# Designed miniproteins, single chains, continued (2), part 21

Each design is a single chain, and the fold is of that chain. pLDDT is the mean over its residues in the fold that is shown.

## One batch from the design tools (miniprotein)

Design m4704
Fold by ESMFold2-Fast:
Structure m4704 (fold): chain A 86 residues (1-86)
Amino acid sequence: MTEYDEALEKFQLEVQELVARAARRTEAEVAERGITDEEEIERLALERVREELARWKAEQEAKELTPVEREAFEEVLAKVERMLAE
């Protein structure tokens, strides 16, 4: 494994975790607010994923990443942003 492969795997796992956190936040908010509309739940889920992704992006940009880590971060970020693009 290269340092790039290790960084790529790390960022992919971090994205997987932020998506899981967004899902848990959506479930909690749906339960708290009594939301039953499937389309509203889907919009809320997407909004929470975008919010978690923006926070993660800001956290990574604030870190002193190596050039290899920066390249892996940008690749993972671009992939996730494409998947969420409207």
Scores: mean pLDDT 83

Design m4705
Fold by ESMFold2-Fast:
Structure m4705 (fold): chain A 130 residues (1-130)
Amino acid sequence: MSEEEKLKLFEEFVKKIYSDPRFASFHELIDAEALKVPDFYKLLPNPESLNSIMEKIENGEFKSVEEFLRALQRLILEGLIVYRPEDPRYEAALALNEELLNFIKTHMPELLPLWDQVVAEIANEIASIK
């Protein structure tokens, strides 16, 4: 599969996730004020939402599958960090993580080592802020 075909598959995946009602809460940036964590985005630079990812797709900003993977993993990890385990949005973040992992396993299994690396890098970035 060509790099161009892989990028198209990621774009189609994001559009599918965007239309899925399970992930509607990820369309906008996390409401830090409503969650009583108003400084969250001051501590976490370059936050992602499905709207920000869609805008990057429209502007042709994704040049590699690694950039797509990093954006989607940042979105997922933000949800897992902000929401409590009892919150339905935490379960939605877990579901999105499983959907993305299954997409990679099915279409681009060669990216699995990069998946582990990207998750570790973003988790370390977030941990360094706290």
Scores: mean pLDDT 77

Design m4706
Fold by ESMFold2-Fast:
Structure m4706 (fold): chain A 96 residues (1-96)
Amino acid sequence: MLQLEQPERLEAAAGENATLELRVRSDENDRYLVRWYRITPDGAQLIGQGEVQGEGTARLTLENLQAEDSALYRAIAENQETGERYVGRGTQLIVK
């Protein structure tokens, strides 16, 4: 059984850096390609990629945050052996 965990909320101050995380827990030592999307009213924008082998944490650092960067950031993990896609719950980034 695959479990994906994104922190529900991430808070940062304007001008700071913040790191988006996706924890992948799997019973298999499969390779996962992780893609992060910024969720907007017009759709999902791909903002970065990472990789996890078996169990691990993928990270994407966002630099020089501004109030406009406040959004839901959703990760999708794709099993490279099976092609199955797993959608994370998303991290709400709040920049103050």
Scores: mean pLDDT 85

Design m4707
Fold by ESMFold2-Fast:
Structure m4707 (fold): chain A 70 residues (1-70)
Amino acid sequence: MTRRPVTARIVTEFDEIFGVAFGEVDGERLLVRDLSSDSNGVAGALLKRGLPVLEVEEIKPGEQEALLVT
């Protein structure tokens, strides 16, 4: 099936933005791959913690400029 590409913010449980990742949406599931940020440390930390869910917020077209909606 065709998956929808998406840009997302990577947010940790510490409520910090680690960076922006490129990913794909497959139905209700977000598949994130870090292409623009060095998330090697984040991935390692998640594995050591036993896979806590990394919160990922999708940046949709127009979301950053919602104030300019016509």
Scores: mean pLDDT 43

Design m4708
Fold by ESMFold2-Fast:
Structure m4708 (fold): chain A 74 residues (1-74)
Amino acid sequence: NKKKVQELISKAVGYIIRGIAYELEGDIDGAIKSYQEALKYLQEASKLVSGKEKEDVEEAIKKVQKRIAELKKK
C-alpha cells in the first residue's frame, strides 16, 4: 500500500544519504554497505508498485547498483 511504499522509500533514501556521506569521508566499505541496505528497501518497494512508480524505483535500483560496482573497482 501507499504508506508502506513511502516508509520503504524513506529508509532507502536515508541509506543513500549515509552512503554519500561515507564516500565524502573516503570510507568506501561504509559507502558500499549503506548502498546495499538502500537496495534492499528499494527492491521491497519495487514489489509493491506498478506502472510509472515501478519504473522510477527500478531506475533508482540500477543507479545504486552501478555506483556499488564503480566503488568495488577501487
Scores: mean pLDDT 87

Design m4709
Fold by ESMFold2-Fast:
Structure m4709 (fold): chain A 64 residues (1-64)
Amino acid sequence: GPLGEPESGIIKVPKKYLELFRKGEISLGELIKLIEEEKEKLPEEEIVEMTGFELLEWAEENAP
């Protein structure tokens, strides 16, 4: 992203999708797809803000 954008690299991840991934019900690719597909429709409840790097690290540590 361009210089000075305060939210560059931060993504909003619904906690429910993290739980689905952790249970082995969805893959990392499906997790990323769900985040992109629903980012405009998500309730403010149970959202975790993280970088894409933090998401990948979390996914590798918490893979089933």
Scores: mean pLDDT 68

Design m4710
Fold by ESMFold2-Fast:
Structure m4710 (fold): chain A 82 residues (1-82)
Amino acid sequence: LEDVARDIANAAEQAALSVPGVKKATAEARVHPDDPRTVLVDVTIEADSPEAGYQAATAAINAAKEEAERHGVRALVRPTLK
């Protein structure tokens, strides 16, 4: 499960970083304490513009969900824009 959380965090982080105008993106993921089929993902994005930040947040959410589906789990994603 820790490896699954890591894969989901990495997918979210890489997707955010792929958006032009993103300076920094970090993702942390953990398994929900009461539901091992749910992974909680916090993504922090630093971007040159609000537009780039919103695009990166959307990309991170989509990538996290797609990776979670491959592992048979659900991702709940919380983006924070700086």
Scores: mean pLDDT 84

Design m4711
Fold by ESMFold2-Fast:
Structure m4711 (fold): chain A 71 residues (1-71)
Amino acid sequence: VSEADVLLALAEIYHAIAKLDVERGDVESAKESLKKMEEIRDQIRALGDDDAAAEVERLINETKELIKKAE
């Protein structure tokens, strides 16, 4: 398990939290989770793991779409 693997798992957790927050109508909390995912993406990029960073970017885009539909 690498640092990037742990960070990717954390981003997956924030993605799941954001989905639940959107479902309960808490768009503000979902946006906080989105911000955490963006921070994680940038940290993974700094580690040089482009594949893991691209996966987090995909989750970020899914989260943005969920927030947009909830607004």
Scores: mean pLDDT 86

Design m4712
Fold by ESMFold2-Fast:
Structure m4712 (fold): chain A 87 residues (1-87)
Amino acid sequence: SAEEALARAEALLAELRANPATPVEEMLARIREVLDAMAAAGVPLEEIERFLLRFLGIAARTLPDADFERLAAALSELMREIRARRA
């Protein structure tokens, strides 16, 4: 459900704030699962994008620049795919 997907999203943000040493590969795997769940549950694009910006804000504070750029690029690609599926 949308409520379950949103709860998973908030749990992920809380875990990342608690664990600033989380590797970029783990961040990528977990965010993809959460974004896929939100998209499948019919969460509005505006809410998904708002969540993504909050996630990127945490990542920007914790990751080295190169890892952050790689993460941001992968998430931009995933968001393009989500938008295309809803077009």
Scores: mean pLDDT 83

Design m4713
Fold by ESMFold2-Fast:
Structure m4713 (fold): chain A 60 residues (1-60)
Amino acid sequence: AATVEELGKVALEVREIINDPSLSLEEKAQRIAELLRKAGFPVTPELILEAMTSAPPPAP
């Protein structure tokens, strides 16, 4: 099982990736999927990208 410390670290890194304006949506999905996979969650970049795009876009 993942530790609470690892989960907290992953959450912070995901937040930093989402807030990085130099990364495309696809690049963000790839990095998030890689972090989650290292934490023991077997996800793909495609699944993360689909989840990110299934919600309506945020207001400008």
Scores: mean pLDDT 73

Design m4714
Fold by ESMFold2-Fast:
Structure m4714 (fold): chain A 70 residues (1-70)
Amino acid sequence: LKEFLEAVKEGQRVLEEAKASLPPEEAERMEQFYNEALVEAGEAYSQGDYEKALEILREAIERLKAAIAA
């Protein structure tokens, strides 16, 4: 649970950085992408698939970081 919540917090932090760095349209697309990943990760977590939930969040966070770096 703590690891999942910490990953969510990290993702929110990276999303805020993306919203500050990217053009508004791109930032909105990244926010939509991350919110969809949160829903999928939450569903996996509710089913007891903690590994899948964390992998979904980690993948989303890495994609957000890549968008900021580009």
Scores: mean pLDDT 81

Design m4715
Fold by ESMFold2-Fast:
Structure m4715 (fold): chain A 80 residues (1-80)
Amino acid sequence: SILEQKAQADLEVLETLKEELDKFIEKSTDKKEIIERLEALVRKLEEVIERMKKEKADQKYIDAAEALREEVIKKLEELK
């Protein structure tokens, strides 16, 4: 379905953003910029999750996005 394709595409974008951020963190020593980028990704994840819930996307996509959000939050808390 179109909704399933959209949810899958949204999740793939979020996964790509996290992978790119992980690579940035490995190369950067700027703790403040790392924190700001992690916080921005958390906000983006929350926006996408809320949209998925409103559009009644399959729970598997919502669960995957929430798991990704938890991983990003854990990294953020470890830096504070």
Scores: mean pLDDT 86

Design m4716
Fold by ESMFold2-Fast:
Structure m4716 (fold): chain A 79 residues (1-79)
Amino acid sequence: MRERLLRESEGTLRVGDTEFKVRVRIWEGDDGSYRVVVEVESQSGLKETREATAPSLEEARRLLGQLAIKSVNRLLEKE
């Protein structure tokens, strides 16, 4: 399947005194669906990558936030 990259961004997310590097990509599929990929990296180099599909860009933006939070929580459980 061919997909078009709509958004690629990188930032930092701070939870308490811990900072995480966050990379986000949103892809638009040929069928009008959207794929969200979120990668979170801890300062110790641990990585968590999550992805989901959404039927609209609005849902994709909401999933982005949920995937980021879930990835951060998973990394916090390992530290």
Scores: mean pLDDT 79

Design m4717
Fold by ESMFold2-Fast:
Structure m4717 (fold): chain A 83 residues (1-83)
Amino acid sequence: MAADYAAQAAGARELGAAEVERLRALGAPEEAVAVVEEVGRLVVEAFEAAAQGDFAAAQALLDEARALAEANSEAIARAEALV
């Protein structure tokens, strides 16, 4: 299962980087792009923590990602509107 979580982290990192690049290419505000990038980073770190067997840290990182997304919902909505 650790290998599966490591693969999820790698996939999330690749998809997140591609999405950030696409949003920048479409002219999304850098503020909105930065929020999307940070949420993606927390998700990747959560899967990496799970791969190490630290499910408590993984859950805390996912909770932080969710809270950040909710706090910045307007910026995220602006970025998503471009895609």
Scores: mean pLDDT 75

Design m4718
Fold by ESMFold2-Fast:
Structure m4718 (fold): chain A 92 residues (1-92)
Amino acid sequence: TIYEKEFNLPFTTKKELTTLDLKKGDVIIFKVTEPNFRGVVEVIDVSTGKKVASFEFDLGDKEKTYVVPKDGKYKIIARYVLGGLLVEVKRP
């Protein structure tokens, strides 16, 4: 694991969680740390401003993953979220 951070989020309309320099093949893993977590997590390619992934979390969702398609700087944003989320990045 090259990155790991837990976020405990009050009701949040938008929060930038982190910005990471990532390589092709890196796996971003979003883990729910509290069973009531809800909201949207977005991955944005900083070089283009393009949203490359969007994950909606509802009750019962435990984990979502994103495989990085190319080297670059990526921003992780939480929208309309409440609860606990762990963000991990694993490099193969």
Scores: mean pLDDT 80

Design m4719
Fold by ESMFold2-Fast:
Structure m4719 (fold): chain A 97 residues (1-97)
Amino acid sequence: MEEATQALIEGLRELLPQADAEEAAALEAAIRANEEDGLLGAARALSEILGVPLETALNGLSLLAAYQIMRKENPEELKPEDKERILELAREIREAV
């Protein structure tokens, strides 16, 4: 889904100012891979650079994309009830890969 791809790019860019040099390189590589091969490409890039399992990267990126999508739908404040919806959306994004 194009929506998940764009949300993931925005979420990864939001993390860049807080990242160290190695983390920033991993995030930038994930952004590029996401633009070419979607969420799976981004997860592979993070897995290879950071040495984390691919499943861990996929789960984390799916959650980040879901969080960004929910923030766009609820531009005020995310409520505790939105956490369950974010987790459900992350599962759906993960299953689509």
Scores: mean pLDDT 76

Design m4720
Fold by ESMFold2-Fast:
Structure m4720 (fold): chain A 70 residues (1-70)
Amino acid sequence: MLKVTIRHDEEGRILGFEVEGPAEKVARAREILSRHDHADDAGVELVNRLGEVAGQELSPDRSEFVLTLR
């Protein structure tokens, strides 16, 4: 299982990220995240390349997004 936490501003611009899971998937997720300026674009590529969505969580202010992939 791969867990990606993305912190973003009010416009969805990535301010930072953390990735937990198998080393090879973590490396690929970090590569994808580093290529995108916006959290939503990064999330779409993560799902397309690394697996199916097992869970999604948003902070109440939507400043933090957690994506879990199987």
Scores: mean pLDDT 77

Design m4721
Fold by ESMFold2-Fast:
Structure m4721 (fold): chain A 67 residues (1-67)
Amino acid sequence: SIQDQIQRYRNLARSNYAARLSYDRRRQSLLDQGPGYQSQIDGAQQQADQNYRRYQQYLNQSRRLQS
């Protein structure tokens, strides 16, 4: 059903947002450890950005189905 598709997109959005927050915390932990972790910080930032884009895409899909 349309309601099942909306719920699926909402679940995918929540999962991607949670993943972004996890990578943001990892990045902050690496920053707090001091210099020498730049590649790992950059990697965590890229993954956070990717998950945020997926979050926005799934959120927009769920909203489109509700309209």
Scores: mean pLDDT 87

Design m4722
Fold by ESMFold2-Fast:
Structure m4722 (fold): chain A 92 residues (1-92)
Amino acid sequence: SAEEEAEKLKEELHTGVTTKVQAARPHVEAGDYEAAIAELEKALAVVEELEKRLEALKSKLEEVPEALKELEEMLERTREELERAIEYLRSL
């Protein structure tokens, strides 16, 4: 179902972003902001791939379920948070 696909994408978002953010942390602690940014950009790539998969799912549906709308909002918020973090690190 669309709800099951939404939960799968949500799990992939959480795992994919969390692992990249955790990989960025030791670089931030070391003052290697370029390496930290590279890891966060990998997290953004995960978001972009999931956004593409969400759009493909939506294109096959006559009516978009609330679960997919929730996922879309979650993807947008995660993108904004990552972009803000990258901009902050680039300012250092």
Scores: mean pLDDT 88

Design m4723
Fold by ESMFold2-Fast:
Parts: sequence; structure tokens; C-alpha cells
Structure m4723 (fold): chain A 98 residues (1-98)
Amino acid sequence: AAPKVTVSPASVTVASGSSVTLNVTVSGAGSAPVTLTAKVINKETGEEVASASATLAGGATSTTLTLSNLPEKGEYTVKVIAKKGKLVGKASATLTVY
């Protein structure tokens, strides 16, 4: 089955130039490793302005993703993608930068 992904916090507000750390939990992956990618997408333009990635070792269910050097003030969607082979799970969070 595709991995199930949860990201917390689901909504975060930070100052421009700051970093934010997201907790990512993955279920349904079993003992297979999972590749995690987080992308910060501007809600108005759809432009990707930042990204982070991590790999969960086989059997691990959670990790943190840190997004650094956050852009100008605005509203963004953080899209988290968990990939196990060809199977993909997705989650999202809202990021507000002031």
C-alpha cells in the first residue's frame, strides 16, 4: 500500500529569514525505506521557493524536516511527499511568513 503521511504542525507562522522544523510521521511503509521531500510553494504563483529532503530507514516511522532561509512575507503551502518505490503518499501544511 502507499505510505500514509502526516505532517505537524499543520499550520505554522514564522518571520522571514527564519527556519521551521516539521515533524513527519509515516505509516504503512513496513520495513521498506521511504524518501521524504518537502517543497514550499507560493500559494499565489505556484512557484517552489524552498525544499528539504530526508530518508527514513526501513522500519522508522518519523523524522523531522527543517526548512531554512524562508522567503519573503506571504502564504505558502508545504507539500510533503513520501515515496516507497513507485508508491507515493502526500500531506500538506500551511506556512505563513511575516
Scores: mean pLDDT 79

Design m4724
Fold by ESMFold2-Fast:
Structure m4724 (fold): chain A 92 residues (1-92)
Amino acid sequence: SLETAKVNLNIAEKYKDNPFMATIFYPGALIEAVRAGDKETAIKAAELLKPYFKVAKNYLKKQLSPHKEEIIAFFRENGEEDLAKEFEKLLA
């Protein structure tokens, strides 16, 4: 839900300098925003996750791989091709 995505994003922003907390809350915020069709929140969650793509790759891949196709399709359909490619690379 949109409410759940925004709550997760707000919690994650309080702990943005803690990679463990960020990797718990940002994936949830991204998935819920994608499912709600909220482009703005999905982009924000994705950009906040990007610093962790290399250092937390295995963890993020486990969390996001079940949602790979919906995330990539959402960003492509919303004109965010660079984000779509970053998630393709992360989840390869």
Scores: mean pLDDT 79

Design m4725
Fold by ESMFold2-Fast:
Structure m4725 (fold): chain A 83 residues (1-83)
Amino acid sequence: KEELEKIKEELEKIKADPRLSPEAKEALEKAIKALEWGIETGEYEIGAITALRALEVALKAAEKNPELTKKIEEIKKKLEELI
């Protein structure tokens, strides 16, 4: 639970980056909502898996920005360790 909340916080920070494309922001928002749903319902694993799928979309949308891509990949790896 606490780890999912920390990951959500990190995604919210990335989403605030003005260099993000609208597509990447939308995908990050979907990931954040999936984590929020998992925390609220207690379905932590399903929330995490849904967020991972959204993060894959965000990575493709951010692929030309190596700094943002690296941050999203780091969060994706942390989330993969929780499921």
Scores: mean pLDDT 80

Design m4726
Fold by ESMFold2-Fast:
Structure m4726 (fold): chain A 77 residues (1-77)
Amino acid sequence: ERVERLRQNAERYEKMVKDYEKAIELNRKTAEEYKKDPSKERDYRVAERSVQAAEDLKNKYEELMERYRKEIEALEA
C-alpha cells in the first residue's frame, strides 16, 4: 500500500515532466517562428521566457520523481 502510493506519486510527477517537455518543445518552435518575424519581437521574448520557466519547473519535478523512485527501490530491495 505505501509503496503503491509512492509509485502513484512518482507517476504523477513523471507525467508533469513529460507535459513540460512537450511545452518546452512547442514553445521553442514557436519562438523560432517568431524570431523570423521582426513584428513578433515581443511574442518571441514571451515565448523564450516561457521556455525558461518550463525548464526550471521540469527540472524540479524530475528531482522529486527521482527521489520517489529511489525510495521505492529501497523499500522493494
Scores: mean pLDDT 80

Design m4727
Fold by ESMFold2-Fast:
Structure m4727 (fold): chain A 87 residues (1-87)
Amino acid sequence: SSAVQRARAGLANLVAYIEALIANNASKEDLKTAAYLAMGEALELGMPREEVERWRAEVLAAIDAGDLDKALALVRALMEEVLARVS
């Protein structure tokens, strides 16, 4: 559906944006803002609140720890879970 295609493109763009922020040594604040945008998209696309809150806690902790590989992996996992639900 067009909704699934748009959601996939939007989440893929947010993941690419986070990758670009990491590559450009962006602040933790900028990374958290991008992560919040991805989580907001997941909520709007029907992801259960409890699952999003769990992902949010883990990704923010990874950003605060400077574990950017883990943060990116968590954002990608959220994207895949959302897309599985809106299929």
Scores: mean pLDDT 79

Design m4728
Fold by ESMFold2-Fast:
Structure m4728 (fold): chain A 86 residues (1-86)
Amino acid sequence: MEKIRKAGREELERLRKLYEEGKISGPEALEEAIKKILELMKTEKDRKNILEAIGLVLALIGLQLDLEWGFISGEEALDRALEYLG
């Protein structure tokens, strides 16, 4: 899981910077982070790492729904996503 978590976190840090610059929305940043984790999962051979990656994707989808429904801000969603990948 270290490789998937690390690469997912690096991508999310890049996406957060784009969000702060107004170049991307919060929902778009979460969608791109989910996409990155799914791409990393395609090359993973360890079933445990695949299951943990699926758990991370589901957690990020939950944040995307909370953001779309107005329960959290884009900043809060990205902060929580970084904690999940921590």
Scores: mean pLDDT 83

Design m4729
Fold by ESMFold2-Fast:
Structure m4729 (fold): chain A 81 residues (1-81)
Amino acid sequence: MRLSREEAVEKSTYALKIFFKYTGSLEEAVRLINELDIAVAKANGSTTVTVRGVTITLSTPDLSQWTKEEIEAIAKALAAA
């Protein structure tokens, strides 16, 4: 489902901040977020995605339903790879 403009901006800002926290690089944070987005799109509704050899289980393929806690867990897992 499409988020409102304000909700989409808030979630995108939070994701970028958290990925930056774990990667230490804005460029790397943006790259990881883009790789995750591509992997979710390719999964075609599957809740299991693989990014950089790391397999992640999502609560839902609908990104609008992801919690801030789920975003942080994903960022931490991907940054450690």
Scores: mean pLDDT 73

Design m4730
Fold by ESMFold2-Fast:
Structure m4730 (fold): chain A 82 residues (1-82)
Amino acid sequence: SIKEELEKAYKELVEAGERLAELLSDPSAPKEEILEAIDELKEALARLTELLLSVASPEEQAKIEKAFAEQIAELEALKKEV
């Protein structure tokens, strides 16, 4: 069901975010691992967004796409600081 797919995608997003947070809290974390974790978080966010777009109205799709673009821009900005 769409609910089960959304729950799985959300869990993957949370796990990716937790991994990135742990790496960012470790001053010894390799830059390459941080960059990989950011890319994994971007991928998890994209999967969740695709699922949300599949059930959204045209008006909601525009809002979801805008929110996704803003979140990706924040993660890309973080990559430049690593």
Scores: mean pLDDT 88

Design m4731
Fold by ESMFold2-Fast:
Structure m4731 (fold): chain A 79 residues (1-79)
Amino acid sequence: AEERVRELLEEAAEHYEKLGMKDTAKQFREGAENLDLELARKAADYLVEQAQRTHGPEYAEKLRAELEKILAEVEEKRK
């Protein structure tokens, strides 16, 4: 679960880097190293919004459910 949260943050960082937002990308990469759950929730929201635009609302809803489950598993382990 923690590895999946880090992957989520790194994926968001790659998206922002492709947009030329290097400072934002750096924040998400640092969040991946620190397992920043607040940043991870922001990454999930961003990726779900992008998925809705590229793959449609049904795919985005499934992705949101998957990411929420992963985040909840990590949050439960941390208390």
Scores: mean pLDDT 79

Design m4732
Fold by ESMFold2-Fast:
Parts: structure tokens; sequence; C-alpha cells
Structure m4732 (fold): chain A 74 residues (1-74)
């Protein structure tokens, strides 16, 4: 079902974000997280779920901010 696919995507994104926060994420992990977030956004747009679209956009923003902040910390 769509709900099961959404739950699986959210769980995988959460695990990848956790790795990034722990500074254990590789470039491949970051790229994978972006792909999963984009997939979640596409599903949300197709279902007309504006709240889920906003959630996916917020996740993408958070991911990009974490990557930038890690670079600035040197």
Amino acid sequence: SVDEEIEKLKKEIEELMKKLMQREATEEDVNRALELIEKLKEIAEKEGNEKMVKSAEDLERTLKELVEERKKAE
C-alpha cells in the first residue's frame, strides 16, 4: 500500500539523517537520503497530501543545513 511505502521511506530517511548527525554518513548516504526525500515528495504530490509535501521539503532543508554546518565546523 501507499501508506506502507511512505512509512518505509520515512524510516530509511530517519536512519540516514541519524548517521549524518553522528558524522558517520558517507557522500553516498547523503545522496541516498536526497533520493528518498524526493521520492516521498513525489508520492505526496500524487496523493494531493500538501502536509506531506511540506514535511518532505522540511526534511530536504534540514539535510542540506546539516551538510553545510558540518563543512563550516571544519
Scores: mean pLDDT 81

Design m4733
Fold by ESMFold2-Fast:
Structure m4733 (fold): chain A 85 residues (1-85)
Amino acid sequence: DEIEKALEEAAVEGEKIAKQIAELVKSTDDPEVHELAKETLAEVTELIRKAAEAKTPEEAKELVEEAKKKLEEALEKMQKLLEEK
């Protein structure tokens, strides 16, 4: 089950990034950071839902990789917002 394995590996990496985002949100009262986290969670949730409904293994993997990229970009933006504050 090549697809399932790839999705599980991507999910593990995504969980690490999501935990980092959660720690940043808990450590700050910055409304911009909180709003970015909320928007990112909504986008990632939709991408994962689409991946579960994907017609091909390649489509599912691409959507999961896009979700991971969204999490990574959000983490970077949150860190930048806190630095500029």
Scores: mean pLDDT 75

Design m4734
Fold by ESMFold2-Fast:
Structure m4734 (fold): chain A 111 residues (1-111)
Amino acid sequence: MKKELQKAIEKLEEAIEHLEKAKESKTHEEAIKHIEEALEKMGEALGHVRKTGDEELYKKVQEELRKAALHIQEALDLAKNGAPLSEIQAHVAKAIEEVEKAKEIVKKALE
């Protein structure tokens, strides 16, 4: 259990790192790349939480990552439509907040 939760935290930290890189991106293509990498890491984190067998923990983490994914989808749609980077960055910042909440939930389960 603890090893899977530690791996989930590592993947959530990698997702946050990619979202921060998306926020600092100077081009739409660079932002999209990092956002897509963050989505992959979010999925991997959820997979590690699922391996613990703690269904209540899984549901709580999934709900926060679902909220993050909604902000990410808005950021991707804006990027594909050539919206200003500042608008994309605002949605990425909201996604980071929700991923941080998911990480907090996993950390509390570990302790």
Scores: mean pLDDT 88

Design m4735
Fold by ESMFold2-Fast:
Structure m4735 (fold): chain A 81 residues (1-81)
Amino acid sequence: MHEKRIEELKKRIEELKEEIERLAREGKLDKEKARQTIEQADTGVAAAESLAAQGDYELAIRVLESVERYLQRVVEEAKRK
Protein backbone atom coordinates (compact mmCIF):
# COMPACT_ATOMS: atom_id res chain seq x y z
CA MET A 1 0.00 0.00 0.00
CA HIS A 2 2.51 2.67 1.14
CA GLU A 3 5.11 1.48 -1.43
CA LYS A 4 2.67 2.10 -4.31
CA ARG A 5 1.87 5.61 -3.00
CA ILE A 6 5.60 6.39 -2.71
CA GLU A 7 6.21 5.21 -6.31
CA GLU A 8 3.27 7.32 -7.59
CA LEU A 9 4.59 10.42 -5.78
CA LYS A 10 8.15 9.84 -7.09
CA LYS A 11 6.75 9.57 -10.64
CA ARG A 12 4.84 12.87 -10.25
CA ILE A 13 7.97 14.54 -8.87
CA GLU A 14 10.01 13.33 -11.89
CA GLU A 15 7.35 14.72 -14.26
CA LEU A 16 7.44 18.08 -12.43
CA LYS A 17 11.28 18.14 -12.60
CA GLU A 18 11.03 17.60 -16.39
CA GLU A 19 8.52 20.49 -16.64
CA ILE A 20 10.87 22.76 -14.64
CA GLU A 21 13.78 21.86 -16.98
CA ARG A 22 11.56 22.65 -19.99
CA LEU A 23 10.50 26.02 -18.51
CA ALA A 24 14.18 26.87 -17.95
CA ARG A 25 15.02 25.97 -21.58
CA GLU A 26 12.13 28.19 -22.77
CA GLY A 27 13.44 31.11 -20.67
CA LYS A 28 10.30 31.16 -18.48
CA LEU A 29 12.30 30.17 -15.39
CA ASP A 30 15.80 31.28 -14.35
CA LYS A 31 18.29 28.44 -15.00
CA GLU A 32 19.94 28.86 -11.57
CA LYS A 33 16.55 28.77 -9.80
CA ALA A 34 15.60 25.66 -11.81
CA ARG A 35 18.89 23.97 -10.81
CA GLN A 36 18.39 24.83 -7.11
CA THR A 37 14.75 23.66 -7.23
CA ILE A 38 15.73 20.29 -8.76
CA GLU A 39 18.56 19.86 -6.21
CA GLN A 40 16.10 20.53 -3.34
CA ALA A 41 13.64 18.02 -4.84
CA ASP A 42 16.38 15.36 -5.18
CA THR A 43 17.40 15.95 -1.54
CA GLY A 44 13.78 15.55 -0.40
CA VAL A 45 13.33 12.34 -2.42
CA ALA A 46 16.56 10.90 -0.95
CA ALA A 47 15.35 11.75 2.58
CA ALA A 48 11.98 10.09 1.87
CA GLU A 49 13.69 6.96 0.48
CA SER A 50 15.81 6.75 3.65
CA LEU A 51 12.66 7.06 5.82
CA ALA A 52 10.87 4.36 3.80
CA ALA A 53 13.91 2.04 4.14
CA GLN A 54 13.61 2.46 7.94
CA GLY A 55 9.86 1.65 7.81
CA ASP A 56 8.70 5.26 8.33
CA TYR A 57 6.34 5.14 5.33
CA GLU A 58 3.87 7.76 6.61
CA LEU A 59 6.65 10.33 7.14
CA ALA A 60 8.22 9.40 3.77
CA ILE A 61 4.86 10.07 2.06
CA ARG A 62 4.52 13.46 3.84
CA VAL A 63 8.02 14.48 2.69
CA LEU A 64 7.26 13.48 -0.93
CA GLU A 65 3.91 15.32 -0.85
CA SER A 66 5.73 18.46 0.39
CA VAL A 67 8.27 18.14 -2.46
CA GLU A 68 5.44 17.71 -5.02
CA ARG A 69 3.62 20.83 -3.71
CA TYR A 70 6.86 22.86 -3.79
CA LEU A 71 7.57 21.85 -7.42
CA GLN A 72 3.95 22.56 -8.46
CA ARG A 73 4.24 26.06 -6.98
CA VAL A 74 7.50 26.74 -8.88
CA VAL A 75 5.91 25.55 -12.17
CA GLU A 76 2.76 27.66 -11.65
CA GLU A 77 4.77 30.81 -10.78
CA ALA A 78 7.01 30.31 -13.85
CA LYS A 79 3.98 29.94 -16.18
CA ARG A 80 2.65 33.33 -15.00
CA LYS A 81 5.80 35.11 -16.26
Scores: mean pLDDT 86

Design m4736
Fold by ESMFold2-Fast:
Structure m4736 (fold): chain A 71 residues (1-71)
Amino acid sequence: MLSEEEILERIRERLRKGGYSEETIEKTVEATREALRELGKDAPKEKIFEYLLSKGVPAGAASVAAAVITT
């Protein structure tokens, strides 16, 4: 199982490959760190996705982050 920091690094790599700006990548990573802290890593993908959207993360980036956590 990946550590929380390894999960966050995989999110950074996927978003960077997807052509997202560094600002959006950083925002998504920080919102995801908060989601893992508040909801836990065993939270359903849908709950993580909704949390990220509530923090202002773009839907595409939020989808990538939720997929990485729940895979």
Scores: mean pLDDT 80

Design m4737
Fold by ESMFold2-Fast:
Structure m4737 (fold): chain A 94 residues (1-94)
Amino acid sequence: SIRHLSREENFQFAADVLRYVAEKAKEKDPELAERAEELARRIASLTADTPADEAKAVLDEAARLIREAGEKGLIEEEVANFFETMFRAMASGI
């Protein structure tokens, strides 16, 4: 699905994933939830004209946060591994 989305649609999907992580985290780790919501806002603001290095840096930061959420048990490990791989693939495709 990701390979068939525009760059902007990919960024919106990535932002939605981070909002999902924030919702799962907000009761047990509200600080991580707020970090996820901030990253969702940053990614949602990315456009096709955003410099590749800047877009990659934000996506890599999001991948690290998703891994942290999985390691803390805030989301299932398999779900965290899937989303981390997805964000790293998106960063590599830019």
Scores: mean pLDDT 82

Design m4738
Fold by ESMFold2-Fast:
Structure m4738 (fold): chain A 66 residues (1-66)
Amino acid sequence: DYEKRLKELYDKALEEVKDNPEAQERIRQLYKDALEQIKNADPETAKKILEIAEGELGGIVERVKA
């Protein structure tokens, strides 16, 4: 379930930036957009959306920690 995996990535990212409200807002927006896209996509496209979202969430977390 790609929606479940996206939620797990989202929850982890939010926890890692809990002291940064701007990063949390970016993560929430990214999650909303990715979730909507996954719900409306075929399984192959949903997998690619998930991979992109994972990379973008990781990038936000990495920039906050730098």
Scores: mean pLDDT 83

